# Designs tried in a protein design run: designed miniproteins, single chains, continued (4). Part 14

Each design is a single chain, and the fold is of that chain. pLDDT is the mean over its residues in the fold that is shown.

## One batch from the design tools (miniprotein)

Design m12460
Fold by ESMFold2-Fast:
Structure m12460 (fold): chain A 75 residues (1-75)
Amino acid sequence: MQEQLQRALELGQQAYDDMIKEAQEMLKKGASEEDVLKELTKKAAEADKQVLAESGISLDDPEVVAQTVLDKAKA
């Protein structure tokens, strides 16, 4: 249980960091915030499915994750 939870958190943190970097690059290339959110929501959903498959634990809602990532990318 604990090992699966730790793995899920590590995978989730890596996914969040990668998404923040991707969001920053998209914004730098002139993508709209709406386009970035749409792409991030898809990536967050895929990351959640992968983490769930590997650990049996789901992360936060993809829309919430996408918004949080965009907010951090803009900061």
Scores: mean pLDDT 75

Design m12461
Fold by ESMFold2-Fast:
Structure m12461 (fold): chain A 98 residues (1-98)
Amino acid sequence: NVDEAINIIDDLISGKNVVINFTSPKVKKYTETLINSTDEKEKEIALEELKIYILNSNNEDTIIQAALGLAYAFVKSTLPNGKERAEEVKNFLVTKFV
């Protein structure tokens, strides 16, 4: 549900503790890589793969899962401008589905 995903991203941006149950093993893997990897190339690949799922998938659940993973990784990682980048992901979901 896109409305639930938007609310989760708002909670993430506001600094609330959020638990996301990923149903896609690949989305979970790329999200965890962005948060936990010390290898910049692995992080770059994970970021691009999540973006590919968001921009190129025709499946709503896949887009929502990847968007949640990306927003979560932006807020929880050391990546620059995490909250602003999570807001951009939220705005994409609003524009596409709402």
Scores: mean pLDDT 83

Design m12462
Fold by ESMFold2-Fast:
Structure m12462 (fold): chain A 75 residues (1-75)
Amino acid sequence: KKPDEFIDKVAELVREEFLKRGYSKERADKLAEVVRTALRDGSLLPAVKQAKKLGISPEELMEALRLADEAVAKL
């Protein structure tokens, strides 16, 4: 139900925040992609599976989702 443009904007804000924290472009891109998956499916399980395939830790996944929640509140 959320338009792709909204999901992409939230994911980009999460990506920018990780870059600001000193993460590599590759790592930030992977974290943003997992956020897109979580928002499109409305379910955590697909995002957890994708994070595992991309080598993202559960801790990094939870932080990315927390940042996505903050970004949604600002949009």
Scores: mean pLDDT 80

Design m12463
Fold by ESMFold2-Fast:
Structure m12463 (fold): chain A 55 residues (1-55)
Amino acid sequence: SLELARRLIKKNGRLSEEQIEIIEENLDASPKEIAELTGISPRLAGGAREALLKL
């Protein structure tokens, strides 16, 4: 579920709730675009995006 995905991302990436919401709203965007929107690295953005897409 979405809530389980959020918890996993917080444990693995120390992401804020606001950053997770931005990623959820931009799942169709590239990791680079998500990184620009959130201020996190493209690598972390890509991992978080994939975790959300799997759940």
Scores: mean pLDDT 72

Design m12464
Fold by ESMFold2-Fast:
Structure m12464 (fold): chain A 85 residues (1-85)
Amino acid sequence: NLSLSVAIDLYNDGVISEEELDVFLDNQLQELEDLYQNGDIYKQVAAKLSIIGDIEDLRHSTLPEPTKTRFIKRYTDLLEKLNKV
């Protein structure tokens, strides 16, 4: 599947809607949570690093507000949730 950065570019270019971008985010966050919950220690580390990387990519992205802040919040909420497990 497409990376988050490619999905953002497609949205900014008007190729996909905000609804379609939200579906991409929902699927990515679910896959990262599943990787953490069902993974060994290496997969758990990989999941957290992927979340941190996506947060930094979002901070430097051209994704318009308020969607950018909303996406960062969803990733940070997931990271906080995983840190409590």
Scores: mean pLDDT 84

Design m12465
Fold by ESMFold2-Fast:
Structure m12465 (fold): chain A 63 residues (1-63)
Amino acid sequence: MREELLERGRELEARAEGLDRAVETLQQEHETTGLVSQENIDSVRRMAERAREEARRLFELAR
């Protein structure tokens, strides 16, 4: 159980990092073409934040 929580936490951190990179790419698209909305970018940013919060919770449970 503890190792499973740690593994899932690490997966969520990796996902959050991937989402952060996606936000950077979308921000560049927004500035260059205007075809991607700021609301869409903010939504992806919130997804990254939720993934990090869940990872932190899982790491705390694994103590």
Scores: mean pLDDT 82

Design m12466
Fold by ESMFold2-Fast:
Structure m12466 (fold): chain A 67 residues (1-67)
Amino acid sequence: EEEERRENFINIYRKKTGDKSEAEELKKLYEKGMSETAAWYYIEAKRVRPFDPEAAEELLKLAKEIE
């Protein structure tokens, strides 16, 4: 449930803000063979790393686990 809520928040956030630059990063990750969900976690890890490196590391682990 916690993971589902977090993923929904990320999806709603991107959809609401219309961040085209992040869409380009996602596209590159898909081309490298990452699943859509894994790519989302990877991008979020980059965003939170300067503020919360522990959360960033957790997101990276999630991305690897769902690849």
Scores: mean pLDDT 65

Design m12467
Fold by ESMFold2-Fast:
Structure m12467 (fold): chain A 74 residues (1-74)
Amino acid sequence: MNIGEDEKARKVAALLSSLPDDARLSAREIAEKVGLSPSTVSAQLKKLEEAGLVERDEETGKWRLNREALNKEK
């Protein structure tokens, strides 16, 4: 198993979860902030999108967490 793939997905998800729910970042902006290539980030975002954890803005191409995935309830 390639454990590096899971680590990359976690970095992307952790960055997005640290932002307000109104904040949206492009794959390039995410890549720059987490130190990964834009193509790697795009692949991870697609996996998270298929899982329903992130959403893409069709007008801007920017990404954010799905609000339902932000369940950090106590």
Scores: mean pLDDT 71

Design m12468
Fold by ESMFold2-Fast:
Structure m12468 (fold): chain A 98 residues (1-98)
Amino acid sequence: MIQEILDLLSELTKESIEKAAEKLEKEFNYKEIAELARKIVNKELSVEELRERLESIPLLTPEEIERIVKLYEEEEYLAAAATLLKVALRKEVEKKLK
C-alpha cells in the first residue's frame, strides 16, 4: 500500500494525486488531509485559507507549511498537494517504526 501511494504521488497528475488521497483516507484514516489535498488540486482555496487549514493540522511543521504554501502561490498545485500527502505518508511510516 505505501509503495502504491508513493508511485501515484510520483506521477504528478490530478488523477494520480486524487487516487493517492483516496488511498490515504481509506487505509490510514487521513480524511482531513485527503480532503485538503483535493481542494489544493482543484484550486478551491485562497492562499490565506490554505495557510489557516495547514496550521490547524498538528502533523505539519512550520517548514512543511511554508513549502506547501510557496508551491501553491507559484501555481504548482499538483506539487503542493503531493507534498502534503507525502508528509502524511511519512508520518504513518514513522509511527510503525516506533
Scores: mean pLDDT 81

Design m12469
Fold by ESMFold2-Fast:
Structure m12469 (fold): chain A 79 residues (1-79)
Amino acid sequence: GLDLLRQLRALASQLPDPEISATLVAALDAAIEGAEWLERTGASIDELPEELRARVAELEAQVEARREALRAQLEAVLA
């Protein structure tokens, strides 16, 4: 859950490409913010504030668009 997202954020900050690193860190920060909101409120994903939902959707689209580049950079960190 939340701890895994925080671990992924730490790994993302170590990515060799600074642009990809910044993009992935921003995506994970939004995901962590959403997860923390859900944990605090006990709400479902459907109950996320519109702003957080829109932000998550935008970042999902950015991650999908950069999927191959992000995978290659993550594999470089994990290798």
Scores: mean pLDDT 70

Design m12470
Fold by ESMFold2-Fast:
Structure m12470 (fold): chain A 83 residues (1-83)
Amino acid sequence: AAEEERYRAIRKKLEDELEKLKEAGLGEEKIEEYRKNLEEAFRIQLELHRAGRRVGELPADKQAELTKLLTETGIALEELRKK
């Protein structure tokens, strides 16, 4: 599906960006942390889409977890890009 192709394209761009950050001297432990957070967030979103469910239908704790993963990882990557 087009959405799955889009997901793969976004994931590849993020992987390429993380690889550049590794070459710039960012610690491997921190890079792996960002990668895991992004993969987990994408997995949750893709599973919800495939099941025909919306984020709002998740338990409140799972909604908070997803929001935290996306927000913390997104902010960290954006700050690194600005340097």
Scores: mean pLDDT 64

Design m12471
Fold by ESMFold2-Fast:
Structure m12471 (fold): chain A 86 residues (1-86)
Amino acid sequence: KTEKRGEIFRRMAIEIAERIREGEEITAEELFEEILKARKEAGIELSEEEKKELKAWLEEHKEELLEKLVAEVEELERLEEELAAL
């Protein structure tokens, strides 16, 4: 279950990172919807209060989160390329 949840969020992070690399702007609202979708697929239901907290947090931390997601995906891609070259 935990492993499957990680895969869902990793897929979301990769998709977001690809959009950013293509020069697309990701709004806090779009990021919020993507996170809700990923959490729902992972079997995690958010209350209305938790949704409000998440949206407020994303409005404050969107740029930092997006930078971290891109950096994390870039590191994963480098590792995959290195392993594929073996």
Scores: mean pLDDT 74

Design m12472
Fold by ESMFold2-Fast:
Structure m12472 (fold): chain A 94 residues (1-94)
Amino acid sequence: LEEAAERAERAAEELYEAIKAGAPLEELERLAYEFGYWAGRAGALAGRDPEAVARHVEEGTRRFALAQPSISEEDAERIARAARDGALAGAAEA
């Protein structure tokens, strides 16, 4: 749990910095998936419902991406979906 939560926090910071730096969409999707993976794993280890965690990760990532002027609504959806897919995968491997 602690290790998964720590990795999720680091992945979130990497995603945040990449978005601020204007990284390519493909890189943002990769980082969002990684963040989701560790967040989903941490949630499952903490006894949380995997689908509820995935929904929260998706919604939070979408909201953050939409707040960035350099990210389109379409790109925000792709980034959010990558985070959700990661969260479901991470929860399954918990």
Scores: mean pLDDT 83

Design m12473
Fold by ESMFold2-Fast:
Structure m12473 (fold): chain A 92 residues (1-92)
Amino acid sequence: SNAEKQAKKEKLIDELKKAFDEYRKLVRSGAPLEKIRETRAKIDKLVDELIKNMSDEEIAKLAKELFGTEIDPSDITDELKRQIILEYVRKK
């Protein structure tokens, strides 16, 4: 159902925000490179899951809210989705 998809997206966004906070903390503290890589891999996996669960239209709306830029949903690539999602979680 749409409610299940929305709940899954919200959970993935929350997990991604937590993973980014941990990543920033590890980098700032000079943690072992292996630990930093593990946290980055977790971030990449969460972003891939979000790409799978977000439409091109949802990503275009997010880009407009975040950057003030209008993007045609038909021009949205998986790489552009990744960049927009990452900037969204970095900003708030």
Scores: mean pLDDT 82

Design m12474
Fold by ESMFold2-Fast:
Formats: structure tokens, C-alpha cells, sequence
Structure m12474 (fold): chain A 90 residues (1-90)
């Protein structure tokens, strides 16, 4: 089920679908909202804001690792979220 949901997450067609799938993968809504916010703010960030966004993105990764208890799963989920958000918001 994890691999199936992860593939659906990568291919999400809307922000709402992405949220629903990520929640099914065990990601808290608050963390998903923060992930989305970073990607929405990224393109227009100045250099100081960009540094802060990158630090927050690293914090999100560490929280995912802690929640899942598995570095490989956290890596795959983080990559899938980043890929989907780049497609939906870029």
C-alpha cells in the first residue's frame, strides 16, 4: 500500500488530492500545509527568505523521518511531495 499511495502522491492532479493522499500516508495536516506554503513562497523569496525556507524544509524532512521511523520511506515521501508540489505550483 505504501508504494501505491506514494505513486498516487507523485501524480496528484490537485492540491486537495495531494493533501488527502499525504494524510493517508500518515503525514499530519499541519506538516502538509507547511510543505505547501514553502513551495508557494519559494519562487518569490529574497535571499534571506530563501535561507529560512530551506531551513524549514530541512525541519520538515526530519519530522517526516521521526514520524515514519524509516529514513528510506521518509526520503521517498519527501521526494514525492516535492515532485508533486513542483508540478502543481510551478
Amino acid sequence: EFEELLEKLRNSESEQELVEIAEKLGVPKELIDRFIDIFKRGPSANPEEEKQLLLELERIYRELEAILGDKEKADKLFEAMSFALTRLLG
Scores: mean pLDDT 83

Design m12475
Fold by ESMFold2-Fast:
Structure m12475 (fold): chain A 100 residues (1-100)
Amino acid sequence: SSELQALQQIIALIEETLAKLKKEHPEATTVIELMENALDLFKEALSYLQKGDEKSAIIKLTAAYLHIAGAYVEAKINGDTETAELIEDLLKKINEILKS
């Protein structure tokens, strides 16, 4: 389905962003942990959607978004402009996929 494909694209984008954060900003440990938790939650959401459990998938997606929002806020309060911009760009790309 288009929903499964969209979620797979989102997971790939988060994996790419997380790899870049770990390489370029390894000191951003709290941001990295929040992003890793978001990735796990998106993967759980994918599993639920594959089983037809839309309600559980929505709960996991909501939790995943809160973790990404938390990572953005953490980067901003730490004055880590580059990390905050990477997360903002990720959120913009995710929103574009979801509008498709």
Scores: mean pLDDT 88

Design m12476
Fold by ESMFold2-Fast:
Structure m12476 (fold): chain A 90 residues (1-90)
Amino acid sequence: SMEQEKILEESKKKLEEAAKEFKEKVDKAKTPEEIGKVADEFNLKVEEIFEEFKKKTNNNKELIEKFQKFIDEISEELGEHVEEKLEELS
């Protein structure tokens, strides 16, 4: 439905905003331990967004699969950014 597609787009936007904040915090980190803490905070935020999404969509399998794919794509990009920063700190 149009309401479910709106929930998907709103949830994607929340995840993109969280990802931007994560990148900024990683860029400011001075130690691998600080990056680890920022990553833990981001993972908790992603879990919160995903659980709220599942609840709002009444566990709609197709929408959950679409959102999980989006999470995976963002997580891969952020993982590359973290590895680049860790190499800089080594």
Scores: mean pLDDT 88

Design m12477
Fold by ESMFold2-Fast:
Structure m12477 (fold): chain A 105 residues (1-105)
Amino acid sequence: APALSPEQEAQVREVVTAAMARAAAARPGLRVTGEPRVEGLDADTALVTTPVSDDGRPGEVRALLRIDADGRLTLLGVVGSEEVSPETVATVRDALEAEIARHNA
């Protein structure tokens, strides 16, 4: 995306990667099947799509994040594809909030 720096994209990718690993450790049946894809939407907003398997069903999790000029992250939303259970989405949200809090500390 034209407004996110490569450094901001790398920070977002790192935090989401850590969050997805945390979620997979917490939730039986959740597996991360590929690397997060970071798409900048504007100057401070990124959509991160992570391919997953949820109880053997291939799907994806999408997180919407804001990153400020100081690199601080805010979670704006998280959704799963149709194949991803609401319980898995809730586990990913909790993991994202925990890793964002750690990043912002």
Scores: mean pLDDT 86

Design m12478
Fold by ESMFold2-Fast:
Order: structure tokens, then sequence, then C-alpha cells
Structure m12478 (fold): chain A 95 residues (1-95)
């Protein structure tokens, strides 16, 4: 469903930007909570997108999560911002 994909991508972008802000402030618990809120939208996106786009989103998410685990809030924020930008771009391309 094209509408569900666009809604899921926009919600992922919103949550990723909130996670970036939390990570930049050193609030890694809040950043992780935003990632958990994104889980159902991520499931929709990864099932519906072309494999190359799905792999790119998953790679950015993995890099952001790894940076959070390492305690690098600035690096995590950069990857969350890149994930948000990609999700917004893909939403426009689908719509």
Amino acid sequence: NKKELVEALNKLAELARKAAEAARKGDFEKALAYLKQGTPYLGTVLRTLPQSDADELASLLDKASTALIKGDGEEAAKYFEQLAELAEKLAKEVE
C-alpha cells in the first residue's frame, strides 16, 4: 500500500530526527525509546521498499545504533539525520 509506505517513511523520519536531538543531548535512553517507537514503521518500510533502499536504511540504522552503544552521541545524531533525510527522500519518490 503506497499510502501506508509514505506514512511509515514520514513517521520514521520524524522519530529519527527526535532520536538525533536526544543523542546530541546525551539522552541515549530517550534516543533508544524513539528507535523502539519506530519498529512497526521500520517493518512496513523494509518489506515494501526495493531491496537496495531497504538495505541503505538498515545500514544507517545499524550505524546509528552502534554509535549509541559506543556512547558517541554526535556520531549517532549524524546517522539518525541521514536516515531521516533518506526516509523523506524515499517518501517523496513513492508519492
Scores: mean pLDDT 86

Design m12479
Fold by ESMFold2-Fast:
Structure m12479 (fold): chain A 90 residues (1-90)
Amino acid sequence: DLEAAFEALRLLTSDKPLSEEEALEVAKNIVKAKELVKYHLENIAEAGGYKLLEKIKEKLEVVLSYLDEDSEEYKAVKELIEYIDELLSK
């Protein structure tokens, strides 16, 4: 879902801190469009957007703090954080 990926990235790249409601919306959109979000994260890395990836990772850590460890949302968000760490280590 292109719109879900776009909405997640819009919130994650905003200069405003995430509210709890926005954090939960990010998590739901990531579950819907995880592979498409990963694709865009890889494109950001290829463009040299490492500061933006660090910002996205920081916001994903905030999202993770609102989620139950047993949830599908938690697993999906944690997977994106690990993916960003891999991109930043290259």
Scores: mean pLDDT 86

Design m12480
Fold by ESMFold2-Fast:
Structure m12480 (fold): chain A 80 residues (1-80)
Amino acid sequence: MEELIRRVREAARGAARQAEEFARREPAAALAKLDALLAEVDRALEYAKTLPPELAEALTEALEELRARLEALRAELEAA
């Protein structure tokens, strides 16, 4: 359980960093991909609510952090 939670948190942070780096290089393409990725994160957050409490809490925290970073990035790209 702990190892899975750790991997999920690492993956979420890695995804956020990769999205931010991609947006610096290709902002228009990144904006289109961010909309799709945010929709998948929202779906994953709904699914997380159906899991056992310990896993649900850890996964929700990781996904909420990812969602917040992607939403901030999307807002920045839309403002440009």
Scores: mean pLDDT 79

Design m12481
Fold by ESMFold2-Fast:
Structure m12481 (fold): chain A 101 residues (1-101)
Amino acid sequence: GGSFSLTFTNTASQTVKLTVTLTNNGSGNATLTLYDQNGKKLATANVAAGSSASVSTTAKPGQTYTATVSASGAGGTYTVTMTLYDHNGNQLSSTSTTATF
């Protein structure tokens, strides 16, 4: 297994929705954990091999959020996407990273 992280800042002037999706194309289970700027755990999800799962939070203006993935299996790819949405559900911005173990 291994671990990686992705950070994303809400650059909007308003509180928005942050959705974080982990796609697990690895050989074992993975845990997705979302943290605020101060390291407080906001949400967690267990994602089985070959599956995807999402967690969401409210993102405050100017705050940075960190998604951390911990994978228990060897081999395969793990993709995390973080997306910000306004109050009307319009996508504001997105970032993604892929790790291979």
Scores: mean pLDDT 88

Design m12482
Fold by ESMFold2-Fast:
Structure m12482 (fold): chain A 62 residues (1-62)
Amino acid sequence: SMADEFIKRVEEASTKESKSGKKVTLDDAIRDLVLAVTRVIAKRQGLSPEEAEKLAEEIIKK
């Protein structure tokens, strides 16, 4: 599920002992979660996958 994938990415970021990369890996996990949630919502609203990707990019840029 989407939640399981997000948890996996967060755990991988949390277990890294990097002094400066830890924050970046967590940001990547959050970005992936936003994209996944946006795709699910867009599909339920009847939007195309391309429109869902554009919406997700707008959200990430904000």
Scores: mean pLDDT 64

Design m12483
Fold by ESMFold2-Fast:
Structure m12483 (fold): chain A 80 residues (1-80)
Amino acid sequence: FDSSLLKGSDSAREMLEKYVEQSPDGKISVEELKAILGSRFGVSLEEIDELIEEVAPGKKTLTLEQALEVVKRIEKKLNE
């Protein structure tokens, strides 16, 4: 895995899948999601928080599908 162009999307997705897999509710907290995505994509926690609010406004936990939607939105912002 020696690629600087991956921007962490695959690694973030794998981490999210493992995290929700271990969760009894199949959900991930906003705090954990921000930590994972911030470290993997190199975007600010404030930007991630804004994208989380767009996908799941007012929620403190996200489903895997919602977390993956945040990942897609980060990828679009990084491509822009």
Scores: mean pLDDT 73

Design m12484
Fold by ESMFold2-Fast:
Structure m12484 (fold): chain A 92 residues (1-92)
Amino acid sequence: MLPEKDLQAIYQPLMSGLDYFSSGNYEKAAEYFEKAAEIALELGYPEMAGVSYLNAGLAYDRAGNREKALEYLRKAEELGAPGARSLRERLE
């Protein structure tokens, strides 16, 4: 189980990202998902980072930023996030 402080540090930007994504503010959503991934990596949770980078890539794609979408989908793929490779290949 993650320490409570670690869980809060990752989940706060992740929840902000989901809220922005749900409201159609995809660029802000992507920034918050990226923050969640960076914090997860710093705290030693690469699986959580992979999922967060996947969400950032999807948000950048919806924002029309194909270059960043591909960049973050590659990061998610490197961390073993399910579906990242298939989504990257579809966008290429």
Scores: mean pLDDT 85

Design m12485
Fold by ESMFold2-Fast:
Structure m12485 (fold): chain A 99 residues (1-99)
Amino acid sequence: NPEVLELLEKALELAKAKRPQEAVIELARAVGLITGDTEAAQRAIELARRGRVYEAGEILLATGEASGDPLALLLGRAALALGRGRYEEAIKLLEEALK
């Protein structure tokens, strides 16, 4: 899916730039497209916009786990790592997603 790939490339660039709010917003959009859970994606975006990046990551991880989709789960893990300030972990997860 070209749209998902573009969102992941943006999220990786933002994670490398230590912009966790913006990175998690792009990951929320990608998870919404992969899972079809647009309500969870929008809730995560709203939380990230308010600086509640950890809570946004928790929603995306739960959404990924519930979906059974391996990519959505990987992106949820990356989002939670960003919420924890674990940029190196998030970058490695996103590079794995882009293979």
Scores: mean pLDDT 91

Design m12486
Fold by ESMFold2-Fast:
Structure m12486 (fold): chain A 86 residues (1-86)
Amino acid sequence: MDRETLLAETEAALLLMQAALFKVIADRYKEKGDLNKAKEYYKQAIETYEQARELARQHADSPVMRRLAEAAEEGIKELKEELEKL
């Protein structure tokens, strides 16, 4: 593994973690009845997952990146379902 691949894998993983955090924030606003803030954070989480997926797909030769792309895609699907229910 070269330095560029390691940095890309780290960045993709951090983007996945950030997207998951935005989802947690959105869920908390939804529980409080602040649907406008919930929608904002769900959309931000989707955008962050899409960034992670795109970066991971650019490095598809890496097994780690293939797994991160799959995780991002599942996150996007889940969040779109949540957004449609609001």
Scores: mean pLDDT 87

Design m12487
Fold by ESMFold2-Fast:
Structure m12487 (fold): chain A 79 residues (1-79)
Amino acid sequence: GDETSKIANQARDALQKRLPDVKSPEEIAETVREVAKELGVPLSVATGALEQLAMESTDRERRRMLIEASSILNREIAK
C-alpha cells in the first residue's frame, strides 16, 4: 500500500546519502542494517531499496559490491 511505498522511498533516500562513501560489501550491509534500525523499517524493506540501487548502478564494480551486500542481508533475513 501507500505506507509501504513511503517507507521504501525513505529507506532508499537514506541509502543514497550514506552508501557513496562505503567501500566494501560488509560495510554496505552494515549501513543497510543501521538505516533499517534508524527508520524503524524491516530489514527486508531496506534490502529491497539496496537491490533497486544496485540495478541502477552504472559502475560494474559498485553494482557487484551492492549485489554482494544484498546477498549477505538476504541470508540474514532467511534465518
Scores: mean pLDDT 82

Design m12488
Fold by ESMFold2-Fast:
Structure m12488 (fold): chain A 83 residues (1-83)
Amino acid sequence: KVLEEMAEKYRKLADDYEKLNKQFTKKAVEYMKEAGKSTDPEEREKLIKKAEEYFNKAQEYTSMAADYRKLAKELEELRKKLE
């Protein structure tokens, strides 16, 4: 019961971080598109930096999601061996 509850919590955390990754990736793409439309070099550079910030954060969320997904799988495997 405890292992099942822990695995479910980690699956939910992985799902939440995957959702955050998608949201931040979308924002990064939007900033890159806006940069592409800008004729002002200074504004374009600012938008590219914003896109990089969102992309870096998306990568962090991807790593967190992968870690929690791995933990959930390990707990599920342990539960199956005990049943």
Scores: mean pLDDT 86

Design m12489
Fold by ESMFold2-Fast:
Structure m12489 (fold): chain A 81 residues (1-81)
Amino acid sequence: MIDELIEKANKAALEMLKKAEEAGVNREDLLKVIGIVLRLIGEAITLALQIKSGKISEEEAKKKLEKAIKEAKKQMEEILK
């Protein structure tokens, strides 16, 4: 399950990076997108650690990750405008 959570975050991250590349963003904006992606991965790792420590349920972690992915995509869309 923790693997599935990290895999979901990785898939979202790769999709966002591909969209930024296809949009032809400059290096500065690409670095901003990379920053958003790294933050999303960090949040997924934090959630995985919270599951391991019993601080959060797997279901709660999935909901939080889904929200984080949505916010990351919104931030990326603002950069691409």
Scores: mean pLDDT 82

Design m12490
Fold by ESMFold2-Fast:
Structure m12490 (fold): chain A 65 residues (1-65)
Amino acid sequence: SAEEFAVEAVKKGMPDEEIIRRLKEEFGLTEEQARAIVETAKENLDKSDEERIKAVSLASNEVSR
């Protein structure tokens, strides 16, 4: 999923711009959604993978309103 990809990419140190571009191209997200996902994944690096994925999903839904 897009959320799982973003969490793993952030953990691997992939540049934010590359993560955003791939989320837009591969998963059909808007730039705002992709940025929210990346930021949320970074903020929750100290959480479990399940908690990070949930936080990222919630952030994506808020931006989609």
Scores: mean pLDDT 73

Design m12491
Fold by ESMFold2-Fast:
Structure m12491 (fold): chain A 81 residues (1-81)
Amino acid sequence: SSALLERLRAATAAVPAMSPEEVLAALADLAALVNEVYPSLTPAQQQEVLRLLLELEEAAYRVLTGKPVPAEELERRRQEI
C-alpha cells in the first residue's frame, strides 16, 4: 500500500517533464495498479490515493492541453473525494 502511494507521488513529480504520449502511458499503468490495490486499502489510505490522483490529474492536464485545469472544475473534483 505504501508502494502505491510512493509511486503516485513519484509520477506526479515526473509528469511535468514527460511528453503527452508518456503521460498517457503512465496514467494507464497507474490506473491498472490502483484498480488492483485500491479495494485492499484502509479508508484513510483510499482517501490519500484519491488526493494523489487529483494532483496527478492536474499535472497531466497541463502537459496534455498546455493549460491549467479551470478553477470551477478543480473545486468540483475535490468535492468528489
Scores: mean pLDDT 79

Design m12492
Fold by ESMFold2-Fast:
Structure m12492 (fold): chain A 78 residues (1-78)
Amino acid sequence: LPAVEEAIETLRKRGETTLADTIERAVEAIRRGDLFTAEVHIGMLRIALGVYKLIGDEEVAEALQRAIDALEAALAAL
Protein backbone atom coordinates (compact mmCIF):
# COMPACT_ATOMS: atom_id res chain seq x y z
CA LEU A 1 0.00 0.00 0.00
CA PRO A 2 1.57 3.34 -1.05
CA ALA A 3 0.26 5.15 2.05
CA VAL A 4 1.80 2.51 4.34
CA GLU A 5 5.14 2.61 2.46
CA GLU A 6 5.25 6.43 2.77
CA ALA A 7 4.48 6.19 6.50
CA ILE A 8 7.26 3.62 7.04
CA GLU A 9 9.74 5.85 5.13
CA THR A 10 8.75 8.93 7.19
CA LEU A 11 9.08 7.04 10.50
CA ARG A 12 12.50 5.56 9.55
CA LYS A 13 13.78 9.03 8.55
CA ARG A 14 12.67 10.29 11.98
CA GLY A 15 14.52 7.41 13.72
CA GLU A 16 11.24 5.76 14.81
CA THR A 17 12.48 2.27 13.88
CA THR A 18 10.23 0.44 16.39
CA LEU A 19 7.09 2.09 14.95
CA ALA A 20 8.19 1.35 11.36
CA ASP A 21 8.84 -2.30 12.34
CA THR A 22 5.39 -2.49 14.00
CA ILE A 23 3.72 -1.30 10.77
CA GLU A 24 5.70 -3.87 8.72
CA ARG A 25 4.65 -6.64 11.15
CA ALA A 26 0.99 -5.59 10.79
CA VAL A 27 1.31 -5.70 6.96
CA GLU A 28 2.91 -9.18 7.13
CA ALA A 29 0.17 -10.43 9.48
CA ILE A 30 -2.54 -9.18 7.07
CA ARG A 31 -0.76 -10.91 4.15
CA ARG A 32 -0.74 -14.18 6.14
CA GLY A 33 -4.42 -13.80 7.16
CA ASP A 34 -3.34 -13.57 10.83
CA LEU A 35 -6.08 -11.17 11.91
CA PHE A 36 -5.27 -11.44 15.64
CA THR A 37 -1.61 -10.44 15.21
CA ALA A 38 -2.62 -7.67 12.77
CA GLU A 39 -5.09 -6.19 15.30
CA VAL A 40 -2.51 -6.38 18.12
CA HIS A 41 0.04 -4.40 16.08
CA ILE A 42 -2.59 -1.89 14.87
CA GLY A 43 -3.60 -1.44 18.54
CA MET A 44 0.02 -0.61 19.43
CA LEU A 45 0.10 1.95 16.60
CA ARG A 46 -3.11 3.58 17.93
CA ILE A 47 -1.53 3.93 21.39
CA ALA A 48 1.59 5.48 19.80
CA LEU A 49 -0.61 7.87 17.77
CA GLY A 50 -2.19 9.14 21.02
CA VAL A 51 1.26 9.73 22.54
CA TYR A 52 2.66 11.59 19.51
CA LYS A 53 -0.48 13.75 19.24
CA LEU A 54 -0.05 14.65 22.93
CA ILE A 55 3.65 15.53 22.35
CA GLY A 56 2.69 17.61 19.28
CA ASP A 57 4.84 15.67 16.80
CA GLU A 58 2.57 16.29 13.81
CA GLU A 59 4.81 14.56 11.22
CA VAL A 60 4.97 11.26 13.16
CA ALA A 61 1.29 11.51 14.17
CA GLU A 62 0.24 12.07 10.52
CA ALA A 63 2.38 9.12 9.34
CA LEU A 64 0.88 6.86 12.04
CA GLN A 65 -2.67 7.97 11.18
CA ARG A 66 -2.11 7.24 7.46
CA ALA A 67 -0.68 3.78 8.26
CA ILE A 68 -3.52 2.92 10.68
CA ASP A 69 -6.21 4.00 8.17
CA ALA A 70 -4.63 1.98 5.35
CA LEU A 71 -4.14 -1.12 7.56
CA GLU A 72 -7.75 -0.95 8.84
CA ALA A 73 -9.02 -0.67 5.23
CA ALA A 74 -6.92 -3.71 4.25
CA LEU A 75 -8.32 -5.73 7.20
CA ALA A 76 -11.91 -4.73 6.29
CA ALA A 77 -11.30 -5.97 2.71
CA LEU A 78 -10.46 -9.51 3.96
Scores: mean pLDDT 85

Design m12493
Fold by ESMFold2-Fast:
Structure m12493 (fold): chain A 63 residues (1-63)
Amino acid sequence: MTEEELRRLQLEIGPGAIIEKLEDGKYKAGTVKSILDGKERYFDSLEEAVKYAKELLEKEIVK
């Protein structure tokens, strides 16, 4: 997967969602807020990273 595909996927999840492919093949996932708080998480699959970013973003919006 290209960096452009990852950027597009982040936009589809929602503004503030972050997914990055690391050099060890893992994916870093979170939101801008969670990353600033040092609460980003690492996943072995893109699908798990996407799911986490979506759930975290939804949880941050729902009050």
Scores: mean pLDDT 73

Design m12494
Fold by ESMFold2-Fast:
Structure m12494 (fold): chain A 76 residues (1-76)
Amino acid sequence: SDQDITDQRVRDTIMSMYTSQITQISRQNNIPQSRQNQIIGSVNDTIDNSRRNGNTSDEMSTIGSDTFNSLMNNAI
């Protein structure tokens, strides 16, 4: 459906933004590439799981943001 296409694009946009932020913060804090990849994977999996559960784009954004903040704070 058009909504499913929109939700997929929102997910991809959110992941692109978080991947950039994770990379930037990781470089500034000397976080190893392996840990950076784990954080990216965890945020991606959380957003994908939210989408599979039928959550809205706003709900996907919220859970992605919460997961990103939690994992980055634990890595710094």
Scores: mean pLDDT 78

